# Ledger of designs, part 88: designed miniproteins, single chains, continued (4)

Each design is a single chain, and the fold is of that chain. pLDDT is the mean over its residues in the fold that is shown.

## One batch from the design tools (miniprotein)

Design m15048
Fold by ESMFold2-Fast:
Structure m15048 (fold): chain A 75 residues (1-75)
Amino acid sequence: VTPTFLAENLTPEEAALYQRLFDAGVEALKLAVDRVIARKEGAPQEEIDRIDKRMDEVNKEIAELEAQLAAVRAQ
């Protein structure tokens, strides 16, 4: 969930975008950990490539959410 101190100073729309950004950030951290473990354990390159693809997708979602948040703030 979005940290409560942020919600106190945000519009409901901004709070929703921060919630999505937080969830995406958590997923990115999990994928980063999985990638480190996979490399250390000698997982096949195909498995590492799958993690990298998922990380790219999550990073694109984060970038889109940041752009939406900037647009809402500019309004």
Scores: mean pLDDT 79

Design m15049
Fold by ESMFold2-Fast:
Structure m15049 (fold): chain A 65 residues (1-65)
Amino acid sequence: SLEEKAEELIKWAESKGIPITDREAALKNAKGFLEKHNYDVEKAIELMDKALEENPDAVPFLFRK
């Protein structure tokens, strides 16, 4: 389901030490990010890993609102 896929993005963020202060907002943002990438969790995580490598602060903003 979309929610299970969004939870995988949240788990990735937690594994990278990114604080999830608002889980509901984080899930909404993760769902939106997945929708932009045809619900491909593997591709979404690859893109987030690349963004985090280029700018450590870039990815935390995805889970802020």
Scores: mean pLDDT 74

Design m15050
Fold by ESMFold2-Fast:
Structure m15050 (fold): chain A 79 residues (1-79)
Amino acid sequence: DFDLSEEELKELLELGRKQALALAVKGALSKKPEDREIGRKKIKELLGKDPEELTEEEKEEIIKEGEEAAKKLKEIAAA
């Protein structure tokens, strides 16, 4: 029984998006060609930008925000 308000649902969707984007950026930075290809494709799908348009600083910020979002999602799931 997971009764969500509209605000809670929007928060969960936003946190999920941030986590997905961070995973895509991590994938694009992977040493495995297959993981890089998947990550690059997902960055383009989520941001509408090529991965090359992201600076190193922007990639670090995306990863940090995604890790914070993942922590919040775990806290919500544990509550």
Scores: mean pLDDT 79

Design m15051
Fold by ESMFold2-Fast:
Structure m15051 (fold): chain A 99 residues (1-99)
Amino acid sequence: DPEALKQQALALIAQHRVTSFAVKYEPVELEGKTILIITDIHIETESPAAAAQLLALINQLVEELRRALEAGNVEEALYVNELLGEVLDALAAAAGTKT
């Protein structure tokens, strides 16, 4: 369940200090919305185990997105992409001082 993956990631972000975060992606437009194709991701937390677990959860969300796209399920792909975006935004906010 992609929503459960998002909730697990958000809980880890709330429980552990994110010390560094960077993401690179190529945006692709699909039905007036942007799909995030992650090309590079870096996460550091004060707990290395938490960073590894966050990366695993993000990779699972990316796989759910890929699966929806391969199945031709555009609505599900856009939904999973929105959940992935929320996790990436939360990581940026947690690592961020004002950008």
Scores: mean pLDDT 82

Design m15052
Fold by ESMFold2-Fast:
Structure m15052 (fold): chain A 92 residues (1-92)
Amino acid sequence: MEKLKKFLEILKPAVEAAIKEAQELVKQGKYDEALKVLDVMVETTGRSLELVARGDLEGAAKVLREGAKELKKLGAEEAAKAFEEAAKKLEE
Protein backbone atom coordinates (compact mmCIF):
# COMPACT_ATOMS: atom_id res chain seq x y z
CA MET A 1 0.00 0.00 0.00
CA GLU A 2 2.76 2.56 0.90
CA LYS A 3 4.68 1.74 -2.34
CA LEU A 4 1.53 2.42 -4.40
CA LYS A 5 1.02 5.81 -2.69
CA LYS A 6 4.65 6.81 -3.41
CA PHE A 7 4.23 5.69 -7.03
CA LEU A 8 1.08 7.83 -7.41
CA GLU A 9 3.01 10.85 -6.02
CA ILE A 10 5.80 10.18 -8.60
CA LEU A 11 3.30 9.63 -11.45
CA LYS A 12 1.01 12.63 -10.76
CA PRO A 13 3.37 15.36 -12.15
CA ALA A 14 3.86 13.34 -15.38
CA VAL A 15 0.09 12.98 -15.89
CA GLU A 16 -0.39 16.72 -15.17
CA ALA A 17 2.30 17.60 -17.76
CA ALA A 18 0.58 15.41 -20.40
CA ILE A 19 -2.81 17.05 -19.69
CA LYS A 20 -1.25 20.54 -20.05
CA GLU A 21 0.34 19.54 -23.39
CA ALA A 22 -3.04 18.19 -24.61
CA GLN A 23 -4.78 21.43 -23.50
CA GLU A 24 -2.23 23.51 -25.46
CA LEU A 25 -2.79 21.35 -28.57
CA VAL A 26 -6.57 21.86 -28.22
CA LYS A 27 -6.04 25.66 -28.04
CA GLN A 28 -4.11 25.37 -31.34
CA GLY A 29 -6.93 23.34 -32.98
CA LYS A 30 -4.71 20.21 -33.09
CA TYR A 31 -7.38 17.80 -31.83
CA ASP A 32 -5.89 14.62 -33.38
CA GLU A 33 -2.48 15.32 -31.78
CA ALA A 34 -4.20 16.08 -28.43
CA LEU A 35 -6.03 12.72 -28.60
CA LYS A 36 -2.75 10.89 -29.36
CA VAL A 37 -1.06 12.52 -26.33
CA LEU A 38 -4.02 11.51 -24.11
CA ASP A 39 -3.97 7.94 -25.52
CA VAL A 40 -0.24 7.53 -24.69
CA MET A 41 -0.81 9.05 -21.21
CA VAL A 42 -3.78 6.74 -20.43
CA GLU A 43 -2.07 3.56 -21.72
CA THR A 44 1.27 4.34 -20.01
CA THR A 45 -0.43 5.29 -16.70
CA GLY A 46 -2.72 2.22 -16.71
CA ARG A 47 0.00 -0.31 -17.56
CA SER A 48 2.51 1.17 -15.07
CA LEU A 49 -0.11 1.16 -12.25
CA GLU A 50 -0.94 -2.53 -12.90
CA LEU A 51 2.78 -3.44 -12.88
CA VAL A 52 3.47 -1.54 -9.62
CA ALA A 53 0.38 -3.18 -8.02
CA ARG A 54 1.97 -6.57 -8.87
CA GLY A 55 5.36 -5.50 -7.46
CA ASP A 56 7.04 -5.13 -10.88
CA LEU A 57 8.80 -1.78 -10.42
CA GLU A 58 11.35 -2.47 -13.21
CA GLY A 59 8.55 -3.24 -15.67
CA ALA A 60 6.69 -0.08 -14.61
CA ALA A 61 9.82 2.08 -15.13
CA LYS A 62 10.27 0.53 -18.62
CA VAL A 63 6.62 1.33 -19.50
CA LEU A 64 7.06 4.95 -18.30
CA ARG A 65 10.21 5.32 -20.48
CA GLU A 66 8.45 3.80 -23.52
CA GLY A 67 5.57 6.26 -23.02
CA ALA A 68 8.07 9.14 -22.75
CA LYS A 69 9.63 8.13 -26.11
CA GLU A 70 6.19 8.06 -27.77
CA LEU A 71 5.30 11.48 -26.30
CA LYS A 72 8.61 12.89 -27.58
CA LYS A 73 7.80 11.59 -31.10
CA LEU A 74 4.46 13.46 -30.86
CA GLY A 75 6.30 16.69 -29.92
CA ALA A 76 5.00 16.62 -26.32
CA GLU A 77 8.52 17.28 -24.96
CA GLU A 78 7.54 18.53 -21.46
CA ALA A 79 5.28 15.49 -20.91
CA ALA A 80 8.02 13.17 -22.24
CA LYS A 81 10.55 14.71 -19.80
CA ALA A 82 8.10 14.34 -16.87
CA PHE A 83 7.52 10.62 -17.63
CA GLU A 84 11.31 10.05 -17.90
CA GLU A 85 11.77 11.77 -14.50
CA ALA A 86 9.01 9.54 -13.03
CA ALA A 87 10.83 6.42 -14.35
CA LYS A 88 14.13 7.60 -12.77
CA LYS A 89 12.46 8.26 -9.38
CA LEU A 90 10.82 4.82 -9.47
CA GLU A 91 14.24 3.15 -10.13
CA GLU A 92 15.73 4.90 -7.05
Scores: mean pLDDT 86

Design m15053
Fold by ESMFold2-Fast:
Structure m15053 (fold): chain A 109 residues (1-109)
Amino acid sequence: SRLDDLRNLRSQLEDIRKKLEQALKDKASKEDVLSILDTAITLLGSLILLTRDDPEAKSFLEKVKKKFLELREQLEKATTDEEIAKIVQEAIELLDEVIKKVDELIKKL
């Protein structure tokens, strides 16, 4: 069901959020953070498809996905732990907004 699909994606987004928090704590490599961001972008794509009949939710998620793609590009250019940490922090904040939106969508079902 759509409810089960949203709950499953929410769980996967929470797992990615935890991986980003751990990456920040451990000063993870650029390659490891890129992999986490790529997974987040894929999950956002799946979520956008589930919201195709909700124009407001779809528009919000498409804007967030664009921001993740911009963070990925910034990460490829990052050369310091401080630059990587800033990108990871911004990714965590964006994921918090996505998880909040998923919770709102679940409540409407």
Scores: mean pLDDT 90

Design m15054
Fold by ESMFold2-Fast:
Structure m15054 (fold): chain A 61 residues (1-61)
Amino acid sequence: SGAEAGKAAGEAGRAAREAGGDDATVGQNSMKGLEAAGGTATGDPADAEAAQRSAVRAATG
């Protein structure tokens, strides 16, 4: 779901930063967290776009 994807992305990014990761590492871990929680972020490009939009809305709303 979008809410779970947004939460997972934020948590993965924070964990990477706390572990001393640079901006690139934080970004990569955030994307992996989003993909893991969304499940649909991998595979079809349309599913990835939908999951990304939902994650952004969930994270900002």
Scores: mean pLDDT 61

Design m15055
Fold by ESMFold2-Fast:
Structure m15055 (fold): chain A 100 residues (1-100)
Amino acid sequence: SARRARLEAAAEEVLAITEATLDALAANPDASREERLQALMATVDRVEAVLDRYGVPREVRDAVLQAVVDAFRRFVLEGVPKEEALAALRAELRALIDAT
């Protein structure tokens, strides 16, 4: 459906934004707590802009933002490999699309 295609397009942009930020953090392992928090906040702002552009419903937006924050937590705080954190995000976004 056109709705599903739009949600899938939004999910791919969210993944690309999150991957770019995690790649930048992986390239700078000595980043301060403040720099990591600023990167997360900038990523959240970019993701919100994507969700607004694609007209994603508010309830789904909150869940997407939580999934992005969870990917950051896994990578930055829990030492989960970048590829594994991104794979978990992709799976969570797919589940949200399938539930809506």
Scores: mean pLDDT 87

Design m15056
Fold by ESMFold2-Fast:
Structure m15056 (fold): chain A 92 residues (1-92)
Amino acid sequence: SMNAETLANVARALRWLAENIEKLDPVTAAVAVGILASAAVFVTPDEKVQEEIKELAKKAMDALDNGDLDSAKEYLLKMADLAEKAAKKIAE
């Protein structure tokens, strides 16, 4: 349950970050993405889901570095979706 709660909290944080990305410093946002991705990977038992989260985090951080906020939002929401689905599977 604690791992499921962590993933659910990561999903909520990623959605908040996507909704507020235009208001945040890009470097600060990229650091937050790295922290949230690391937390999600640490508590996720599925290696395939871990790799998908890592790849989306890299794409989100690259988009932020390039000033592509629309792509960054899309990748953050995809990460949130994966974290939420992983939380649901662990909670069962």
Scores: mean pLDDT 87

Design m15057
Fold by ESMFold2-Fast:
Structure m15057 (fold): chain A 78 residues (1-78)
Amino acid sequence: MSPQLASEAARRIYELLKPYLPDDELAAVTRKVASALLDGNYEEARKILEETAKKYGIPQEVLEEALRIIDEAERKEK
């Protein structure tokens, strides 16, 4: 994935998850997602988000929105 698309998706996920995570954990998760997206590994990006949601009790609706951001980035790449 292009760095621009990966950065935009990661930024949107950061803003979405900001109320649910401590700042250091939010930064770490966002960096992991950005790295997975840069590698074109969309399944890894989704897995990171699902594991984070389970660990921090993120609402299902918020997780679904984060996964939608990944799906949108994947479509824009192709």
Scores: mean pLDDT 82

Design m15058
Fold by ESMFold2-Fast:
Structure m15058 (fold): chain A 64 residues (1-64)
Amino acid sequence: AREGAEKAAEGAAKGDSKLAREGGELMMKDVGYEKGTKGAMAAAVYGSQGDVEKGAEVGERAGR
């Protein structure tokens, strides 16, 4: 889940929709659609605020 959360947060911070989508797809594959979507969205929210590390941590935790 961490790798997907990191990619989702980084993609959101950079405005890279492809990278953000790849992160979300990795999270969905790892922890399932519901948890993966929630984790990816949490990661993207913090990433969009410029905090990629916090986004990765929160996204990974939300995907558990």
Scores: mean pLDDT 78

Design m15059
Fold by ESMFold2-Fast:
Structure m15059 (fold): chain A 102 residues (1-102)
Amino acid sequence: IDELIEKVNEHLEKADKAEEAGDYRTAARHYMEAADLVIELKKAGHPDKNLYEKAIELYKRAVEFAKKAGDTELQKEALRRISDIYRELGKEDEAKKVEAEA
């Protein structure tokens, strides 16, 4: 768990630096990796009840920067991850809305 938290923070710092440099593809990739690691934290039994919402926020940032980079595959992948989380939360209507954008 502590190792996963450290890796999340490393990817967030790299994403912020890439964003400041105008490297939107690299920023999107690091937000994706951070979000994936947040989901791993949830599955590892971390007690934070808001981990799914935090992952959704990070995937939404990945979508935004993938769109700015013109990386449609990365954008669609992030949208699918968001849809999957909404389904895990029982929010089927929200999942379908996001899936329609993928």
Scores: mean pLDDT 82

Design m15060
Fold by ESMFold2-Fast:
Structure m15060 (fold): chain A 100 residues (1-100)
Amino acid sequence: SLTVTGKETELRPTNVQETDFTAPGPSVLSVTLKTKDGSEITNGIALDETAAQVRDVHSGEVVTVRGSPDGGDAVLRVLLKQTKKDYKDVVVEAKASPLP
């Protein structure tokens, strides 16, 4: 497995973090969002998108992740929606595994 560590960010109730992870070749990525104080706030998806890395911020309360690895570099877009809770130093991690 290949682990990719994302950016540490500060989230607020009116903000959402969108970030992309790149995996080399055909892979399945599992994504975990953590606060720096140790709480996991989401996990688990497969990728099939290849795109340029993008970062944007929107308001919300649900993590949206889509795709599966399909040749070339696979890009995972993570859109974290925030509810009425502030998060301190959110860390986004992705783990990649080769497709069978």
Scores: mean pLDDT 43

Design m15061
Fold by ESMFold2-Fast:
Structure m15061 (fold): chain A 84 residues (1-84)
Amino acid sequence: LTPVQQLAALRDLEELLREMLKITGPESDEAEKAVREAIRAIREGNVEELSKAMRTLRDHYAKGLKPKGGEELLAEVEALRASL
């Protein structure tokens, strides 16, 4: 991932997390794991891992699931985006 692609990916992840956090449904440990995997993939520039993690997150969003610890994860994504 180039810096421009990393910034775009962080924006996409931030938007998705904000939408997921509006869900009043159950928390998902797998959704939390997928967010952490997406953050790691962006940091490492791993396009394949990022694509897989984002696909997992979108699937969970479609099922009405939100990530466990989502507010803290959103703060981490916002901080990472601000640092780029």
Scores: mean pLDDT 84

Design m15062
Fold by ESMFold2-Fast:
Structure m15062 (fold): chain A 100 residues (1-100)
Amino acid sequence: SSELEKIREILDALESHPVAEPFRLLPDPNTEAPDWLKIVDDGVDLGEIRALILAGQLKTVEEFYELVKKMVENVKKYYPEGSEEVKAAEELLELVEKLL
């Protein structure tokens, strides 16, 4: 569908943008982010979103936008307000909203 083309274009734009670097892979809960999985039930990164598209489980712009918002919400639950991680998450969301 045309929605899949739009999602792929947005993902490609995000993956080329520096703000997306922390979101390409989730932090390792055993070494980099202890207690991440205790604070967030199901983590989402850009790689997992791309995998859902390839598996045919993500087909609409609305579903994509909800996953991006969830990823940003998870960062805000784990990291302190005003942190670089929260700022990057907010910039990522703003970029997605501009490309929608």
Scores: mean pLDDT 70

Design m15063
Fold by ESMFold2-Fast:
Structure m15063 (fold): chain A 72 residues (1-72)
Amino acid sequence: MSLEEGLQLIEAAAEAIKRGIPKELALALAVDEARRYGSPEMAAAVEAAMKALADGASVEEAKRILREKYLE
């Protein structure tokens, strides 16, 4: 999984939440996708970004968290 694919995953999860998917399910599915197709570093970055999104952060803030965490 590339950084761009991780960012698209966050955008897709945010759209799913907007359409009525439970935040917990959207978070679990995004993290599972990142663990299946990405590195452990990508999985950790996606988990951090999705947690922020679940806590009320904007999609742009969650995407920023993903970039910062993945490039650590």
Scores: mean pLDDT 82

Design m15064
Fold by ESMFold2-Fast:
Structure m15064 (fold): chain A 93 residues (1-93)
Amino acid sequence: SPGESLIEALEAAGITVPVVLKTRLVVALDDGDIDTALIIFSDILDLQEIVDKEKVKKAILEADLPDVLKERLLAVVDNYVSGVELIKKAIER
């Protein structure tokens, strides 16, 4: 399923996905509720410090997912800002 393919890709990229959010993400993607899936995906990213966005983006591109879904997921990754990155940008001003 698209949901399972995304979870496998995220875990391979070192992303830890809580069981409750795994279930919700799989259900949303497999039901074609892309908007809900993108919200859950953003919440998953916010639960961790992602140092290497390119590794996550590569995992999404290599996953067995529709191209339109990949583009939307990649946009969420591009808009991710870590707590450390926010602090660094504030200090550099």
Scores: mean pLDDT 78

Design m15065
Fold by ESMFold2-Fast:
Structure m15065 (fold): chain A 71 residues (1-71)
Amino acid sequence: SEQKEKVERIVELYRERLDLVRNSESKEDVEKIHELDKEIEKLVEEITDPEMKEELQKELARIREEEIKEL
């Protein structure tokens, strides 16, 4: 479904954002993070299905757990 595709896209963008936070220390990287945050926010606003909202929360939690294990 379109909603599921948007959830997958948000997850991809969030992973890119976390990778930038981990590997980047420059002002330009901070600007890229801000751009990713704007894109993520726009897509999140388009998620209207309650089940897809729950799935998104679970997937984001999983990514955060993976990042913590690498630290």
Scores: mean pLDDT 78

Design m15066
Fold by ESMFold2-Fast:
Structure m15066 (fold): chain A 105 residues (1-105)
Amino acid sequence: SAVERIRELVDELIDTLDKILADLKAGKISLEQAVARIQEAMDDAIARLAEIDPELAAFLKKLKEESVKAIEEFQKEGVSPELAMEIVVGSTVTALSTLLTSLEL
């Protein structure tokens, strides 16, 4: 079903975001590389989701824009790259998980 395809796509995105954060925390990638990978993963998910549910794709696009702005704001306020990314990825994953829960009803 369309709902099952959306769940699989969102679960894959959550796993990808968690792995990017883990790589940043382990010092395997820079903040710049982490941000680029998050944008790429979200853009891929947005494109795939647009074929299934354009409204949900628009929501994910807004979530991506808010996430990028949040990282820039935290950097401007002197928050460490690791902490800024942990907060932003955590908030994004929470929003995506809440979305998946709403699809179960």
Scores: mean pLDDT 85

Design m15067
Fold by ESMFold2-Fast:
Structure m15067 (fold): chain A 95 residues (1-95)
Amino acid sequence: EKVEEAKKYIEEAIKNLEKALQALDNGDFETAKRYAEKALESLKKARELVPNEDIDKAIEYAQKALEAIENGDVETAKENFQKAIDYAKKALEKL
């Protein structure tokens, strides 16, 4: 079922966003970007399967976090990764 497949992609995205957040705490910006990009890919796959407002919000905040890393704004990146995780979890709960 498409919903179960979407849930799996969202769960993968949450794990990768949490790893991105941990990498930022360690000052490893390259690793943080790689995990964020993997999370974004998984969220986009979930969106293709099940159009959902909370998935769109998770994508938006993950993209803002990546932009913040490019600008060297670690605090803004962490805030946006946390918001992306929160929306991804909300999407998972509603599906």
Scores: mean pLDDT 88

Design m15068
Fold by ESMFold2-Fast:
Structure m15068 (fold): chain A 97 residues (1-97)
Amino acid sequence: LEAAMRAVNEAVLAALEPEARAAAPTQENAERLARRALERLREMAEDPSLPPEVRAAARILYEAYSAAFDAALAGKSSEEISRLGTAALERALEAVA
């Protein structure tokens, strides 16, 4: 699972790298890239052609990043964003154990 999570995270980052490199470093562009990453993770989690462990990894990462992104949009502190993201990650990992 950990190797699958790492591979999924790397694939999403690689897919977004050209867009991230070209974008001006604004909050609007950061939010747009975050939404694109979440959509990519959701697509991978729901893709029946991918191995079950890859789909599980994508779903776990989607839950963690979604919680962190929602906290960021709500104006939470960096500490609270990290805490909420980590808590969502831990809950998602427990659900697949």
Scores: mean pLDDT 76

Design m15069
Fold by ESMFold2-Fast:
Structure m15069 (fold): chain A 86 residues (1-86)
Amino acid sequence: MSKEEFEELLKEVLSQVKDEEIKELIEDLANGMMTSEEGFEKAYELLKEALEKLKKAKTEAEKAKVISELLSRLTELQIEMNKELA
């Protein structure tokens, strides 16, 4: 997968986020994962899964849950990656 495909996917996910602070946090976490091939691949799969769930979500509450889960999973991935470097 290419950096361009990652950036396009990230942009689509962020377009579904109405809270600017949450949008910025997701963008920062996802971009941080691009520093390693493993982190990049895992972040891409998380973003892809989140986008599919967002497309199927019928209510704002369901979308908020998907966004919250994505944020949590990206945070856990960042912690895991940092442990391997420390």
Scores: mean pLDDT 79

Design m15070
Fold by ESMFold2-Fast:
Structure m15070 (fold): chain A 77 residues (1-77)
Amino acid sequence: PLSEEEIEKRKKEIIEEGVKTYGLDEETLRELIDAILNKDVEKWERAARRIVEAVIPEEEREEALAEIAEVAARARA
């Protein structure tokens, strides 16, 4: 198990990489990571949808949003 300090360090590293690699905003990435750590399906779905809308081309967006909805439904079941 990771210490609280190590978890916070890993969160910062993931956020930094996401901003650098995909041009995502820190707030959305932080919300996504917090949702994963807290198993908050609704928060994860909201953050994931924002990421798709920001980085996925319009022609692929409908498919990506459908996949997010499926993953969220599966996690709630």
Scores: mean pLDDT 75

Design m15071
Fold by ESMFold2-Fast:
Structure m15071 (fold): chain A 94 residues (1-94)
Amino acid sequence: MEKELEEVAKKPEEERERAVYERMLEEAEKIIKEYEPKLTEEEKEEVKKAGEEGRRRGRELAEELGLAPERVERRAELGEKGAAAAKALELAKK
């Protein structure tokens, strides 16, 4: 984590933001792929609902901040994948 943040810090601000978002998205997708197959059908539905809520919250927050449509969509996608990953991990640990 620390070494990866040092590499990102050497880049222009726009490139740093994009790199951080891509990294967070990759980690969230990795968690989903690892843990989702271990869940029941009911638990998979909970993961889907968590993702939908995360996408909605990410979009609302980005719109409140006055971000451009492209950035709003990136925030919505990150919120979706992040919430889904967190829920999948929570359910898989029980």
Scores: mean pLDDT 75

Design m15072
Fold by ESMFold2-Fast:
Structure m15072 (fold): chain A 82 residues (1-82)
Amino acid sequence: SKALEEMKKLLEAARNKDAEKAYEYGLKLRELLSTASKEEAREVGEFAKEAYLTEKDEGAKNAAKGIVEEVQKLYPEIKIEI
């Protein structure tokens, strides 16, 4: 999905300390999530949760946490806990 690809780009930009690209990819991802199906939002949220739990880079970890929080905000019925 486009949302999952933007999530991967966001994490890479965050690991590389590219604040401008991380911001751009994060905005695009949030835009895609606002119109995503519940199934696609769940897939992105689960990927972000896994990244939050396994990522060693603090910036990428925090970016992943932000996306989990956005999915929970848009789809409260998707119970993704971190």
Scores: mean pLDDT 86

Design m15073
Fold by ESMFold2-Fast:
Structure m15073 (fold): chain A 83 residues (1-83)
Amino acid sequence: MKEQIEELIELLEKLGAYEAAELARKMAELRPEDLAHIFTAAAMELIRQGKYEAAIEVAEYGLELAPESERIKKALELAKEIK
């Protein structure tokens, strides 16, 4: 679990999404078991910043880890529709 969150943070930093990376780190400290919530929040923050390609990449990675997450699926759909 912690390893997946660190991979998400590294991906967000590589994409220049430092605010989303900070958000993911803080959420992981509060609820490290809620991967779906952390990935959804990171993807939505990227959408808010206009980084739709990064949001799609984050949401797709989140679905590999939590394939049944409706929250991540909806974030992915939103990112694709706006782009």
Scores: mean pLDDT 76

Design m15074
Fold by ESMFold2-Fast:
Structure m15074 (fold): chain A 76 residues (1-76)
Amino acid sequence: SMMAIRKKLDEIEERRTQQVLDAVRAGDDAKYQQLLSDTINELKEVAPDMPILVTGRVLRIIGEAEDQRLALRKAA
């Protein structure tokens, strides 16, 4: 069902956002890139026929990472 799919996407987004933010705070760009790749693949497995939902989740995670990078740059 659409509700079950959205719940799985929400769960992945929450978990992956935390991992991505931890990598950004650590300055580990290689891990950040790997986590983005893994996240895209995991989201595609849940919603293979709904690319717009996958893209929306990925863009939100990237947005959180960029906000964190900007905050770290201002603090440095």
Scores: mean pLDDT 88

Design m15075
Fold by ESMFold2-Fast:
Structure m15075 (fold): chain A 84 residues (1-84)
Amino acid sequence: SPLDKLIDMAVADAVATVRRYFADHPEYLDWSEEKLRELARLGAEGIAELYDKLFQGSLTDEQKERLKEAMYQAIYATMLELKK
């Protein structure tokens, strides 16, 4: 679906951004998994809001929630990968 393609692109951008951020700030990888999870949730919410604004509020609440969940899963998984 068009939403699935948007989510795939947003996930790729979010993963690249997280990798750049932690390359510049490796000390944040010393945070507990719980703290990184909290950061990932906040990041996902911010990205979902940014995409809603970029699409001029045309995303439904269900679409925003799916995007937010996909962002959270991708960001957190990337943080855990980099923590190793």
Scores: mean pLDDT 82

Design m15076
Fold by ESMFold2-Fast:
Structure m15076 (fold): chain A 86 residues (1-86)
Amino acid sequence: MEAAERAAEAAREASRAAARAGPEGAPGAVAAAIGSAGALFGAELGEKHAREGARGAAGGARSAAERSGTEEAREAAREAERAAEE
């Protein structure tokens, strides 16, 4: 489940970057953290759930990037999107 694990890691990085941006980034940080957890949980349930989890992680990371506007969050969101495409 390499794609789900990479998406989860990227979403976790996006969550941290958004959290560092302050209160405006907080909804995006939460979304990215939930997406990361979902990707890891999905990886344990099987391939279909791992793919769904990876897409969720990419969506959460995107939310973190849009809400925080930080370069780190945008870079992490791109990584999560690439992982979800596999």
Scores: mean pLDDT 77

Design m15077
Fold by ESMFold2-Fast:
Structure m15077 (fold): chain A 74 residues (1-74)
Amino acid sequence: SRKELEELIKEGLKLFEEAKKEPDKEKAKELFEESLRLLRLPLELRALPESEVPKLEELIEKLEKEGKEILEKM
């Protein structure tokens, strides 16, 4: 359902914020990877309206870059 997709996105974003606060690089990496997995799931399931797909893809790309930069500085 729409609500389940919104919950996946919210959980993904929550894990991303937890990853940013994690001092252990290995644990931070696992949290970033799980965050991005959850955020990609609505796209993989093709469960979003076509009009919303580019916005989520742009968000994922931005978060992938941010997470990589954070891990490289650790």
Scores: mean pLDDT 84

Design m15078
Fold by ESMFold2-Fast:
Structure m15078 (fold): chain A 85 residues (1-85)
Amino acid sequence: MKKEELIKKLIERGVDEETAKKFVDLYFEKYPDYELDDVEIGAAAFMLKNPNISIEEAVEYAVKLQEDPENRAKILGEIAKKAAN
């Protein structure tokens, strides 16, 4: 199942199981038609391991990465800046 697959991929990247489940539930509730690629999952895992980025912010950035692939580098830069605090 897509939820279980995404949770597994986040855990493989070092995200806590509880945090991974909360992110996936919120992501699929708001954006059920979107599917994260490996780069987007990597960015999500990075965000979810960072205390300066909320689960809700991680979901919004993950969606932005999918919606606007032409500005992917800029969005990743915004994520890095938010993480740096």
Scores: mean pLDDT 79

Design m15079
Fold by ESMFold2-Fast:
Structure m15079 (fold): chain A 73 residues (1-73)
Amino acid sequence: SEALELAKEGKAAAEAGDAATAKALFAKAGEIIGEELKRALAAGDEKAVEEALKTAEEVEKLAEETRPLILAA
């Protein structure tokens, strides 16, 4: 998943102290998930909706772990 890959890169950037890159990568991950979900809903593809929501949950877990590191800089 492109969104999950970007979220993992965002976490790595935050761990390296690059809060700006981390924020940008998580923002892009969110945009991709939003577009995937929008397309799946428009197509009536229940399996694609479930996959997009699962990816969103995985990205959100990474974001929750990473966000305090960015904000507490």
Scores: mean pLDDT 82

Design m15080
Fold by ESMFold2-Fast:
Structure m15080 (fold): chain A 113 residues (1-113)
Amino acid sequence: MKSPREQILEDVKTAIDNLKKVKQIAEELGLSEITKKAQEAIDAAERFLKLVEDPNATLEQILEAVLRLQEAVDELYKTVLKNNAPQEILDNVEKAKKAVENVYLIVKFELYL
């Protein structure tokens, strides 16, 4: 069984990988709004990752960072749907969204409970 912290690290790295794929495809297709929202989600995920790896980070900082990450991914998802983006973009956003939801549940109920 993986530790809650190890699971968080794997899931957030999975989210970052999928978000980077979204940004790459969106840039290639000239979808500037999706590209911007993907970068905002990547920035939020990288900020969260740094906090999880910081032994001095507080639970409040980690919870705030995961909520900001969830918000950024939800905004990306809405933008993807609004722009009727290709299925490959939608699939990668859905994978990132699922990974972030798993991270939120672990942070809220397991890591610091």
Scores: mean pLDDT 86

Design m15081
Fold by ESMFold2-Fast:
Structure m15081 (fold): chain A 71 residues (1-71)
Amino acid sequence: MLREAAEELRPEAVKRALELYDKGKSQGEVLQEVRDWVIEELRKRGFSERAARAAATLVLHEVSKEINKKK
């Protein structure tokens, strides 16, 4: 299911986001790159672009929370 696929991608999305943030990218740039990656991975799993974008917003909430903890 879409939610389950998004939850599977969440740990990797957080890891990628923290690596990008550590390399000096802004929070906005990190969130954009992670969003694009999540959308692409969900589309590879057979989800529509619309469904992938919706699921990516849920993943990005957790990513934003983890970046804010690191500040």
Scores: mean pLDDT 81

